# Designs tried in a protein design run: designed miniproteins, single chains, continued (5). Part 97

Each design is a single chain, and the fold is of that chain. pLDDT is the mean over its residues in the fold that is shown.

## One batch from the design tools (miniprotein)

Design m19359
Fold by ESMFold2-Fast:
Structure m19359 (fold): chain A 56 residues (1-56)
Amino acid sequence: MEKAKRAIELLEEALKNKSINAAIEKEIFDLLEEAGDEETLRELEARIHKYHGIAL
């Protein structure tokens, strides 16, 4: 779905810029909720969790 692809793009851009914050996380999760893609939601949630465990 287009919304799931946009959420992935936002995460990749935020990772590249080291700019993952609460506002970006909210936008990503809102897009995934609208897409109804639970598998992609779980995958991106795991990636965000890993980022916070590695980068302060």
Scores: mean pLDDT 75

Design m19360
Fold by ESMFold2-Fast:
Structure m19360 (fold): chain A 100 residues (1-100)
Amino acid sequence: MTMDEVLELIDEISRILSELFARTHDSTIALAGATVGAAEIAAIVMKKLNVTDPSYLKNILSSARQGIDMALNSPAPIPPDLVERLRELKRKIDEMIAEL
């Protein structure tokens, strides 16, 4: 697992949540987006500082996972293709955490 792989995954989640917020204007989706955005900033900072601490990576990945769970558990109507993609991204996060 590389920081570039982590950033690509978090960036994709952030893009999906931004699209969902644009469609739904749901406050839970907005909070999910904020949670994932904070994780993305932390990952960018770690990459720039060349920090690869497994505990920080686990926290970043766990925050991104929390954002996905918030979105999937929201009352907002999510298109089935985006539900499947969020579940796929959550599975990839769980695999990455298991490797730490």
Scores: mean pLDDT 86

Design m19361
Fold by ESMFold2-Fast:
Structure m19361 (fold): chain A 77 residues (1-77)
Amino acid sequence: SAEEEKEKKIIEEIIEALREHLKEAEKKVKTEESKIRLKIAYEVLDEILELAKKGASFEELREFAVKKYEELLEEVK
């Protein structure tokens, strides 16, 4: 439906805005830990964007993002 297509575009726009915000934050981070966490956030956002393009719901994207971010953080601890 037109509403579903509009929601998909809004979700993609939000993800792209978050990516731009992270790029600005990258210029301000000084520690290796902050840089690692920022790279993890980028990886999560890239995977969320791919899922959004495939038609995943907001609830599915949110659950995926939280789990993936926590998993990747554990790998670098």
Scores: mean pLDDT 77

Design m19362
Fold by ESMFold2-Fast:
Structure m19362 (fold): chain A 64 residues (1-64)
Amino acid sequence: MSTDEIAAALSAVARRYREEGISTEEAARLIGEATGVPQATVLRLVRRYGSLTRAMTELYLRLS
């Protein structure tokens, strides 16, 4: 997956989280499906960084 594809996928999930009010668990599942990262790993990053937005930023930096 390209850096642009990762950014687009994470942006789409962030928009749904903000605008549709999907749960953190559902957002983590969608990120996992889009990036290939296990949902459990995404949820661990959310717990470590204290927010989904910060976890997504850290995930982007690790994948790019």
Scores: mean pLDDT 81

Design m19363
Fold by ESMFold2-Fast:
Structure m19363 (fold): chain A 64 residues (1-64)
Amino acid sequence: REEALRKLENGIKLLEMAGWTELARRIREAVEKGDYEAAREAASEIPDPFLREEFLRLIDEIAK
């Protein structure tokens, strides 16, 4: 879980660097609130399919 949180934070920084600042903010805020459904919705909007799948996997791991 801690490893998944660290990887998610790194991924969020990558989204910010790529200019996906709104998606990065939505995912971070949702995870901080424990709103994993909102986090999954935001992650599903990531245009890169591989990055999207990785975010969804990490969110599911954190939600356990």
Scores: mean pLDDT 80

Design m19364
Fold by ESMFold2-Fast:
Structure m19364 (fold): chain A 67 residues (1-67)
Amino acid sequence: TDAHLALARANFLSFSPEDQVTLLRLVRSGKISWDTAGVLLGLSDGAGARRVLEELEREGLIPRVPA
């Protein structure tokens, strides 16, 4: 639901910048699944986690990830 996505968004933004970068690197490299990322954000599935991170990226709220 939208309320769960809002909570997941708040959870990600509450992480340190270092933890945000680490989570993004792990999920983008496939070392963890999107379902695992979902659990870390307080969601039951990876589709919600992907949506939250895509929205934050579009809004410019994701920290710079080193190349």
Scores: mean pLDDT 77

Design m19365
Fold by ESMFold2-Fast:
Structure m19365 (fold): chain A 65 residues (1-65)
Amino acid sequence: APAAAREALGAITGEVDENLDSVEQIEAARRVMRQRAADLRAAGRAVDPRVEELIARLDEIIAAA
């Protein structure tokens, strides 16, 4: 559900997108999370395992939509 994606984003980023209510918005959120993980890796920083778990959860939500 889109609500699950909003909750997961809020837990990781401290932000909640109240309009995250479609597959397109969930896909946009996943793209942002993947970009953040890529930026951290490019900077030589460790990626928080919760970010990887969030991406996996967003993938599952998209597949279920």
Scores: mean pLDDT 68

Design m19366
Fold by ESMFold2-Fast:
Structure m19366 (fold): chain A 65 residues (1-65)
Amino acid sequence: SMDDKIAEINEEMNKELDKASAEHTEELKKRNPQTLSGAFEEFTALSDRIGEVVDEKQKRLAEVR
């Protein structure tokens, strides 16, 4: 059903967002920004990654209708 397809897309989105968050956390620990500008840069990188995942899932949701 449409609801089943939406549930599958939501589960996939959650899994991909969890992966992106985990990868970002590891990268952040490695870079260890000590400045406000460095912190903003890391924040922007995470925001961009989340946007890519959301855009892909929005496209798939549009295909389900």
Scores: mean pLDDT 79

Design m19367
Fold by ESMFold2-Fast:
Structure m19367 (fold): chain A 111 residues (1-111)
Amino acid sequence: SKEEVDKKALEEIYKLVKEVLDRLPSMTAEEILKALGELAKKVREIYEKYKDKLSPETVKFIETVIENIEFERDYLSKLLKEGKLTDDQVKFRAYLLLKSILFEVEKRIKE
């Protein structure tokens, strides 16, 4: 069913996001930006794998997740290069983003 496919895709996304979150304390700002870029790419690969079998609501949600990761990565990269953010501020912003994504994914898996 579409519900089973949605859950499988969301569980794969959850594992990828949690892996980055768990590594976050040991990463530099530049490593975090690279990890966010790779995360967006891997989430997109899950999306492409399942897109024809996903519910429209889950499609929109995954597209929003990708957009939010890419937007935040590009924004943080710009501010870091301009000397407007510290490494700790990049880490904290990435933490908030990844925690928000995990919360929204868990909520959808339980629905």
Scores: mean pLDDT 90

Design m19368
Fold by ESMFold2-Fast:
Structure m19368 (fold): chain A 86 residues (1-86)
Amino acid sequence: DDEELRRMAEIISEASGLDEESLFEGLKKMTPEQKEAAALYAEILELGLENPEESWKEATKLLLESLLKKPERYNVELIEKKLKEL
């Protein structure tokens, strides 16, 4: 569903400062498993946006690093790119 992928791209873009259209195009090219992982990541970021801004970057970094413990399930390149931009 392109509308769900657009919403995920918007959330990730807002939290990261990455370009929304580039994220949307990247999400469209992902496998179903990678899209599921990206959806979970977007939900975690959306939850974090309800908290004080001071701690969100550290929390996001720890969450992304935890996903890298199962690299076969997740888009490692996207996660590593996000970590470098924090």
Scores: mean pLDDT 70

Design m19369
Fold by ESMFold2-Fast:
Structure m19369 (fold): chain A 87 residues (1-87)
Amino acid sequence: MVDEEEVDEALLRMMTEVLRRMSPEEQIATVREAGKSKNVRTAVLILRAAGRTGDRRLIPALREIYERSKDERVRRAAAEAIERIER
């Protein structure tokens, strides 16, 4: 259960920078793996960081996570990431 903790802005910035240092193929693989993770907090962090990269190549992986994930927090993070990238 998430105890009202939001993803820390500094941690989100660090994760975004880590993703930006990856190749596009590595970013896609990391996002897909995050969507399959049993650790919801880690999945949400990585998905939010993916949205902040703004890389449109991540959209198909994010949509797959949104459609296939049974976890509401993971689906919400994927949907928000897609919305940010498409702006």
Scores: mean pLDDT 79

Design m19370
Fold by ESMFold2-Fast:
Structure m19370 (fold): chain A 111 residues (1-111)
Amino acid sequence: ASAPQVFPAEELTLRVGETSEPVEVVNPKTGRVLLVRVEAGEDSVHVTLGDAESRNSASARVRPGETVSVKLSDHTSVTVEAVSPTELRITVTLREGDSVHTRTVTVRIVR
């Protein structure tokens, strides 16, 4: 199997009550696209995930100190970790045959 390909970490800053623009995570070998949207609430963060090819969607709500893992398909999984009340880490793993891509998006929440 090929070594996992890791993209540079992306940082996103949101105020409480804001919703992000969709972040596109693309597997460069397959062209497969995952859309990630983040909504910052007072007590929790809501993450919405959409796979463009399968039309599968999922959402997760996380509170500070929680970690939620979501499997959209055999090819796409996402881990959402609320590190603190002000920091969320979203790790996306895209798989296609021997091709594996992992990208982490760091979300900073400002009150």
Scores: mean pLDDT 74

Design m19371
Fold by ESMFold2-Fast:
Structure m19371 (fold): chain A 76 residues (1-76)
Amino acid sequence: SKEKEEKEIEEEIKKGKEMLRKIGKELGEEKVKEFLENSSYEEVREFLGELAKKLSGEEGKALGAAFAEIANKKAE
């Protein structure tokens, strides 16, 4: 069902945004926002790789999924 897929994607994006908010408080919210707004898809993927090493497997996976969805929407 397309409705279920859209809900799951939205939930993953929401979780990723919450994780970003927590990380942004540690690194500085403006720097994280500027990086995400001005970075290419490849740069975002590299940033995720570094972040995933510091986060638990579940957190890293959810964050990666949320960023990939946001980046894919920009690439279309």
Scores: mean pLDDT 63

Design m19372
Fold by ESMFold2-Fast:
Structure m19372 (fold): chain A 90 residues (1-90)
Amino acid sequence: MDERALVLPDEKLRRFVESMGLPPVVTVPELSLALLEYIVKKKLRKMEKDAELVDLSGTLLEEIFGKSEMTVTELLEKLRKIVEEKGTVV
């Protein structure tokens, strides 16, 4: 598990984590958990049979990821890459 603390590179991503009650310095696991909690709380999954499909349309996540629809796996992988490649290690 990667527990390196990272300063989030994107203002929209920082606003997202603040809305989920997280500090501006987060680990990848904490950010991943917040993303999953947001999806569940907002009921963003399009179909129960397609539990991995997430409707991002009109959400802050669409603005962050640039896509209206993604799987949970794709979201977590892109989130990790954004934070690891563009985040500042503390």
Scores: mean pLDDT 69

Design m19373
Fold by ESMFold2-Fast:
Structure m19373 (fold): chain A 85 residues (1-85)
Amino acid sequence: RLEEIARRLLNAVLKVLEIIAKEDPSFKEDIEKLRHAFETLPLVEALRVAIEILDEAIKRVKNPEYQKTLKALKDLLEGLIEKAE
């Protein structure tokens, strides 16, 4: 059940990064890194990679609405890791 919620949130992160990448193509590398991580890593490790990518993305994105959205997604992913352990 938590695994299904985590996979849905990872897909939501990818979708938001895809929207940002349409305006800033440099985010395409982050999308590819995240896709690779959750295809190849255990779920909790994929969530940790997603949090790392979001932390870096928050620092690079200039749009305040994108920054706010990425912070909210990071908080949700951190909450999932806490409950999964």
Scores: mean pLDDT 83

Design m19374
Fold by ESMFold2-Fast:
Structure m19374 (fold): chain A 71 residues (1-71)
Amino acid sequence: MSWAEVEIRENQVTVDGVTNTTRSIKLKLSEGATVEVIKEALRKAAEKAGWKLSDEAIEAAARSLWEHHRR
């Protein structure tokens, strides 16, 4: 298995403007992991870290990791 890391941006609107937060998640992926498997791993990692992510953000990150991992 290889380690993969993805940086995800979260935009939050505050009373004083827009706050941009970037966070990284590290995953241990098996060779041949599908987008669905990566999505589940990302969701579990985010939950463990107490990080609230949208399903759309998780899907985009999983697809990016899948493309990188298969290369």
Scores: mean pLDDT 64

Design m19375
Fold by ESMFold2-Fast:
Parts: C-alpha cells; sequence; structure tokens
Structure m19375 (fold): chain A 69 residues (1-69)
C-alpha cells in the first residue's frame, strides 16, 4: 500500500540521517511527514530511532507527531 511504501521510505531516510549524525535532518523528516498527515509513516520512523539507540530523539519525534495529530 501507499502507507507501507511511505513507512519504508521514512525508515530508510531517518536511518541514513541518524547513521550520518544528522539529528536535525531526522527530526525534520518526521515533522514533514506529520505535517502532511502521514502519521503512520512518521511513527514507523520513531521506531528506527529507538532501534538505533536514540531514545531521547525518539521522544522528541513523538512530541512533534502529537502537534499534528
Amino acid sequence: SEEDLLARIAKEEVREALEAGDYDGALKAVENLAKQGYVKAAKAAVDVAEELGHPELAEKMRKIIEKYS
């Protein structure tokens, strides 16, 4: 589905940003998804931040998503 494709793209984009140390880029990617109403994809990206050991960043991402929910 489109939602599954968007979630996959979001996970990859956030993973690449975090592996590069681009924390602002990762947060911006999640914010852009949430602003467009792609909340499911944005939440999938949060799971990547947790998986990679960035729990504080994941919490910031959740707060961004809540602003647009």
Scores: mean pLDDT 85

Design m19376
Fold by ESMFold2-Fast:
Structure m19376 (fold): chain A 100 residues (1-100)
Amino acid sequence: MLKKAIEEARKKAKELAKYAEGSKEEKEKIEAGIFLEILYWLAGGEQLTDVNFPPVPQWILDKLSSKPLNDEELTKKIRELAKELEKRFLSIEEIEKKLL
């Protein structure tokens, strides 16, 4: 199930990041932020609110096809990666490597 959730989050982050403004690096950081927000919702059923990323709208989260993972350890890991992304650039590929 985790692999499917990651694949959906990656696709959705890429789609939403098309509307991001700024430099190439800023757009890639926004895409990674969206990716983590979607995975956080799928992992714990909660919105990621205490980070400096724009929130993914609830209606987008509600339309995700992946089943909830209900994984507290994964939720914690995603939060730590979101805090790391605020401090330095992390690509989606590096995030996936750390999650798998």
Scores: mean pLDDT 78

Design m19377
Fold by ESMFold2-Fast:
Structure m19377 (fold): chain A 92 residues (1-92)
Amino acid sequence: MERRIEVEIKISLGYIGASVFELEARRYEEKGWTKIAEKAREGARKVRELVDEAARALAEGDLERAQELADKALELYHKYLEEIEKMEEEEK
């Protein structure tokens, strides 16, 4: 029961991360930073795909798979966040 709640929190964080990337993509596009906007949209899409898979595994009762997918989603979010930050420094 407790482990399921922890996985649900991680899935929620993944969805939040994807939403943040979508919001940031619009901001970058308004600045004319097209490549960074493309990277943010790619990150949003890929993180959401993993979190959707994690949510499905959780619904099926596969806590181990759900946790693995949720952890991968958060790791991918962090990787895209690092790449986007480096691209922002190049545009300044």
Scores: mean pLDDT 86

Design m19378
Fold by ESMFold2-Fast:
Structure m19378 (fold): chain A 85 residues (1-85)
Amino acid sequence: PVVRLEAEFPTEEQAREFAELLRQLAAQRGDLVSLEVEGTKVRLEAALPSREAAEQFLETARLIAKVLGGEVVSEELSEALGAAL
């Protein structure tokens, strides 16, 4: 499965901190496909080994965003990557 999310923050500092934390999280749990910071917005795409891992990744991302004073404004989970290797 592939997870795509966008998060918005009050400041660029918080957006950068969120991006750094999610880069580490994606590296530990799957593969980071893309990570972009655009001012106060963060966009991330990551490939996870299972639907459960993808759902847990999204839940963790939402929690981190809230702790940093921002919020996840868009999220998408693509289930269709059976046998991607």
Scores: mean pLDDT 79

Design m19379
Fold by ESMFold2-Fast:
Structure m19379 (fold): chain A 75 residues (1-75)
Amino acid sequence: HMTREELLAKLPPEVQELVRRLEKAIDAVSKGDPAARREADRLLQELIEYAEKSKDPVLEAVVGYLVYRYELARM
């Protein structure tokens, strides 16, 4: 059982910043900010492309978790 913080600490600093920005955008989407959806889509796409190039299983798991959270925020 790993905490979110422990999982993120295994990623490169630039990826940690992308994740932090994406989580803020997802929070804004959940609060009904329509502009935040465009930002979240952009950040998520950038993170997915990074994961595909790195083939890092930790990053792939983080992407799956953020996709799930974003889907919930859009409801």
Scores: mean pLDDT 78

Design m19380
Fold by ESMFold2-Fast:
Structure m19380 (fold): chain A 79 residues (1-79)
Amino acid sequence: GKVNIEAIVALAKEDPQLAVGLLVTELDHENEDVRNGAQEALVEIAKLHPSVVVPALVKLLKHENEKVRNGAVYALGKI
């Protein structure tokens, strides 16, 4: 089934670190719509919590998975 990205974005109001961690796991999802949703959600959370999101995305630039690295590059470029 599709991951509930909207629920994770709502979680970011209480626990932005946990929400970012959950969205990061979706950056390598097989479904492109899910990966795109996670990228856009990270950009949205970064507008409210840049001190949490930006360091997490920078760390992902060294990730072993190319999809995760590409998602981090995209999100950083939109912030």
Scores: mean pLDDT 83

Design m19381
Fold by ESMFold2-Fast:
Parts: sequence; structure tokens; C-alpha cells
Structure m19381 (fold): chain A 74 residues (1-74)
Amino acid sequence: MADEAARAAREGAYKGAMLGSPQKASELVREATRRFGERVAEAAAKGWEAGYQTGDPEAMALSAGNIARAAAER
């Protein structure tokens, strides 16, 4: 489950990057991870937002995935 949440968060982050909209990217990360629970979805979106500060799509995806995984384990 935790690894699946991380994968879903990264997938949402990459789809959001293709749209070029931070607001839509954050929402896509939430939608991708919502099936793992609202807490996991919110954590994944916050992780994506932290990665967004770097300007690097790989960092955005990695941060979203790591935070989603940690939330799913708790």
C-alpha cells in the first residue's frame, strides 16, 4: 500500500507537470492518492508543493512520493 501510494503520487505529479499549472498539478496528486485516504492525499500534495519550490519536476515527483509513502505507513 505505501509503495502504491508513492507510485500514484509520482504519477499525479508528472501528469501535473505536463499541464504547466501548479494548482492542477496539486489537485492531480490529491486525486491520484485519494484512494489511500484523505490524510495520504493531503500529505502527497504537500510533498509535491515542497518539491515545487526547487523548480525540478523529478524533485516534485520524488517529494510527493516520499511524503505519501510515509503518510500511508502511519
Scores: mean pLDDT 77

Design m19382
Fold by ESMFold2-Fast:
Structure m19382 (fold): chain A 100 residues (1-100)
Amino acid sequence: SLDEIKKRAERGLELLKKLYEVAKPYMSEEEQKEMDELLKRLEELVKKLKEATTQEEADEINKEMDEVVKRLMNIINKVAARNPEVAKKIEEIMNENAAK
C-alpha cells in the first residue's frame, strides 16, 4: 500500500543516516561529500514520496530512490571492506533493524 511504502522509505532513510554516522569517521573528504549529496537527494525523494497520491507516482519515486540507495550502500560497503570494525558495527545495526 502507499502508506506502507512511505513508512518503509522513512525507515530506510533513518537507517542510512545511522550507517553514515558509524562510517563517517573512516571516510575520505570526497566520500563524505558524496554521502552528504546523496543523503540530501534521498531526503528530497522521501519528502516527494510523502506528497504522492497515486501508486504510479510512488513507483517512479521509488525507482529513483533505489538508485540513490545503491550508490549510498556502495560507498558504505567500500568503507566497511577496508575497516573491519566499521563492518562489524554496520552488521549489528542491520541485524537490529531486521528484527523490527
Scores: mean pLDDT 86

Design m19383
Fold by ESMFold2-Fast:
Structure m19383 (fold): chain A 85 residues (1-85)
Amino acid sequence: SRAAQLYQGLLDTLRDPSKSLQEQIDRAEQARREFEALGDTEGAELTRLVIRLLKQAERYKGTGLGRQFLDDAIRLLEGALLDLT
């Protein structure tokens, strides 16, 4: 499904250690806009939560707390994908 493709693409970006937190935030904001364009309210709300967690990860960058926020964002996307498969 389109939702699964959007979640997977975002998840791949968050798992890529070569990507900066800003690049990860930009990808999440792109996914949010795509869900909104599709009228997918659930996907749009989930990606807004992911964006909030990534912004907290950026605020606490280089700390255990920052890593925890990134891990929380990844777990949300993994859960969303599991619910679609």
Scores: mean pLDDT 89

Design m19384
Fold by ESMFold2-Fast:
Structure m19384 (fold): chain A 65 residues (1-65)
Amino acid sequence: MEEEWKKKIEEKLKTLADALDLDVSEETIRKVAEEAVKEALENPSEEGFKYLLGVAEKLFRKRLP
């Protein structure tokens, strides 16, 4: 489950990076996705998946140099 969500978030972040013309490595995107999933899963709510996407996008921007 976590790995599947991580992959979804990772692909979403790759799309976001491309749309915003951001220079980030796939490794950075992968790590941000992992942290976002971990953080969102600490909130047991079913709406957590939508929250997880928001967290991933925030962490993605935070990890940029």
Scores: mean pLDDT 64

Design m19385
Fold by ESMFold2-Fast:
Structure m19385 (fold): chain A 67 residues (1-67)
Amino acid sequence: EDAAIAALGEAMTRAVNALKQGDLEASEKAIAEARAIADGITDPQLREAVRNGVDELEAQLAAKKAA
């Protein structure tokens, strides 16, 4: 679980940095990786919090694509 949380943090950081740089492809890939890790989380409270964070990043990516 701790290793999965660390990997999730890395993926989310990559997604945020890619969004800031306008690299939509790298952001989309990092968001997909974060979502896959989130789906593996067994703690329902942690899983919900992580999914909410990923959903927010997806909304930011969608806004960038629509600009």
Scores: mean pLDDT 80

Design m19386
Fold by ESMFold2-Fast:
Structure m19386 (fold): chain A 93 residues (1-93)
Amino acid sequence: KGKELLDEAFAAAEAGDTERAQELAREAARILGDSPEIAARITALALRAIGAELDGDRELAANLYYAVAAMYEALGDLESAALYRKKAEELAA
């Protein structure tokens, strides 16, 4: 279930729906919670963001970094959330 929400978040990010991508990622983080799987899922999404950035797809990269930030925020890691949000804002500019 959490993985399905992350797959939907990625699809929303690809479609340019930044707000929906963030909502879906946040919900996935809440469902996964303290699961040992959560770290791997956040890392996988962050790696997809890096891949998009390397491919020159700044819009997709920004949307995925916003999604990663939303996951960290949902987990209470406000420092990591702020870091990834800043990356997203720089790419969206």
Scores: mean pLDDT 83

Design m19387
Fold by ESMFold2-Fast:
Structure m19387 (fold): chain A 69 residues (1-69)
Amino acid sequence: VDMELVERLIAGLKDEDPGVRAAAALGLAREAQRYPEAKEYILPALEEATKDEHPVVVEAARAALAVLG
């Protein structure tokens, strides 16, 4: 797994732009599908993203978790 990419995507969940945060959530879902061993790090980050202030980010995080569940 590309941990640098995973770390960058997790950081993207805290970006100022809600579009960037939503894209980061979907990117993390893709990485977790390719590298299931990364789910230990990715699932907690996506769960936290479901608490985001912006509906588009919450929807993206929930969709990501649904794909991974």
Scores: mean pLDDT 83

Design m19388
Fold by ESMFold2-Fast:
Structure m19388 (fold): chain A 106 residues (1-106)
Amino acid sequence: MASIGELLARLEAEFGPAAEPFDPSASLTEQLRTLLGNISRLLRRVAEPGPTPTLSRATAERLVAILRESGIELPQPLVPDADGRIPLDDLLGLVGAALARAAAEA
């Protein structure tokens, strides 16, 4: 299982540098909050702007692949909107749930 630091490094390699530095001395809960916050900020940089930001399916699938390679599976598959894009808030909700489950199984 990849560490939170290793997962963050892979996300930074794919999407650019994280907004908040990773603190390995923080509690697991704080590390997961930092990770989810960084994922949210990284994805918002590449999302189509608007009141309901969306990601290309390819971008969303790359994030899911990185999470899966790190041992984190989404609780359900991504559902595209009418334009074939993935709503950012839906993806962030699924990622948050997956991280919470991974922490409980650790």
Scores: mean pLDDT 76

Design m19389
Fold by ESMFold2-Fast:
Structure m19389 (fold): chain A 74 residues (1-74)
Amino acid sequence: SLSIKAVAHVMLGIAAYEDGNKKEAADSFVEAAELELQIPGEEELAVRYAKKGLELDPSNEKAKRVLEEAQRRL
């Protein structure tokens, strides 16, 4: 399911962050945010993960797009 895939990407992001790989962690959180955006009612969670992605990699264009889309749906 999309929820399980999103959780898997969050776990990958945490693992990458613990290993010091900030850009890889950002990419994983952004993938989780994109998946949460596909689930009705998960827009706030999508915002949280997209913001975390931008915090870890401010140049991440996908994170910017996902954040903007999630905020539009709030």
Scores: mean pLDDT 85

Design m19390
Fold by ESMFold2-Fast:
Structure m19390 (fold): chain A 76 residues (1-76)
Amino acid sequence: MSPEEFVKRLEEAVEKILPKLSPEKAEALKKAVEDAAKLVLEGKMSPEEALELLRDALKKLGVSEEDIEEIIEESS
């Protein structure tokens, strides 16, 4: 898929999870997604590498394994 299509799918998947998080975790997740999206759009990171980086960030934010898998699957 294109970098733009990947970013769109990632943002849509994340929007489904945001209401389940505290405001602080939601803001941290938004920033992590924006940072990953920027790197992919600039061609500095592959979608696969961005998904690994995001998976690590989501685990550190305390997002459930089930929600992490949902985001990764919808963004792939």
Scores: mean pLDDT 77

Design m19391
Fold by ESMFold2-Fast:
Formats: sequence, C-alpha cells, structure tokens
Structure m19391 (fold): chain A 70 residues (1-70)
Amino acid sequence: LEEARELLRRMLDKLVQIMKDPKVPVEYKKKIGKLYTEALRAFRERAPLETLRQIADEIDKVIEEIKKLL
C-alpha cells in the first residue's frame, strides 16, 4: 500500500514536470496524462503493485521519447 502510494506520487511529479514544459508536444502530454489516469484507476481498484510498476515503466518510456525530441 505504501509502495503503491509512493509510485503514484512519483508518477504525478513526472506528469507535472512534463505538463509545465512548453517544449513538449501536446500529443506526449496527452499520452502521459492517459497513463496516469490508468494508474489512478488501477490504484482505486486495488490492482497488484506490479500493475502500477508496469504503468510507471510506460511513463518512463514516454519520457525517454520526449528527451530524444528535445
């Protein structure tokens, strides 16, 4: 439970940083927003911690794609 909350907090912090960056294309902002919404849904449905880790990994992949564009 504590690990899941920490993962969500880290995902939110990354989402906020991406949303604030004017250089990030809108499609990537939408993509990360959708992934965070899926993470919130998984957390509310008490999905296994591994599900949240997989979504966090997907967010990290999108961030790496963004870094290659900048």
Scores: mean pLDDT 82

Design m19392
Fold by ESMFold2-Fast:
Structure m19392 (fold): chain A 68 residues (1-68)
Amino acid sequence: TREEVLARVEELVAEVEAAGAPAGVLTFVRYMADEVRRAAETVSPEEAERMVDNMRAAVDQLLASAEA
């Protein structure tokens, strides 16, 4: 559902903030969050869920790269 997609987006943003990621990473994650929130208003629930899955993968990669 849209509510589940939005909840996952907020969870991902909070996770990145809690991880103490560099400012650039946090800015990019917030940009992705805004894109998913906007898209959730206009795309199908299936498409929105796929976008959140893509965001999850991007966050995982960014955090792995930031932790030396």
Scores: mean pLDDT 79

Design m19393
Fold by ESMFold2-Fast:
Structure m19393 (fold): chain A 86 residues (1-86)
Amino acid sequence: MKEREEKLKRAAEKLREALENLDVKAFEEMVKLLDELDPSNNTKGMKEAEELLKLLLEADQAGLPLEEQQRLFEEKKKEIEAERAA
């Protein structure tokens, strides 16, 4: 459990770096971390990561404040987690 939480935290950190710099390498590292967490369902995990990245990039391009970007990210994350729990 702790290892999973640590990898999720690192994935979020890499996503933030990718968003700030539009850094493809940081995005790739995030995808690799997510794949390690769920290798059997990596395609689903990758799609979820891509949706989150797209949402954040669109929000940033629209000039939304950081608080609104975080709200959208958490909302989408909760939707994904709810679907996984069901």
Scores: mean pLDDT 63

Design m19394
Fold by ESMFold2-Fast:
Structure m19394 (fold): chain A 58 residues (1-58)
Amino acid sequence: MSDEAIEAAAKVARDLLAQGYSNSEVVKAANRVIKLVEEEGLDPEEAYQKALEEIKKA
């Protein structure tokens, strides 16, 4: 797992917590970022944006 994937996951977690999302949604988004980077080969910034939009849409 790349350090960049971990940093992107940490960033999405901090941003969602600051916006008042629950711990369960934050964990879901962070895991989604890691999966997008490691399994689908997305750029960490693209993975961050995609996970953030998925959580905000829900």
Scores: mean pLDDT 80

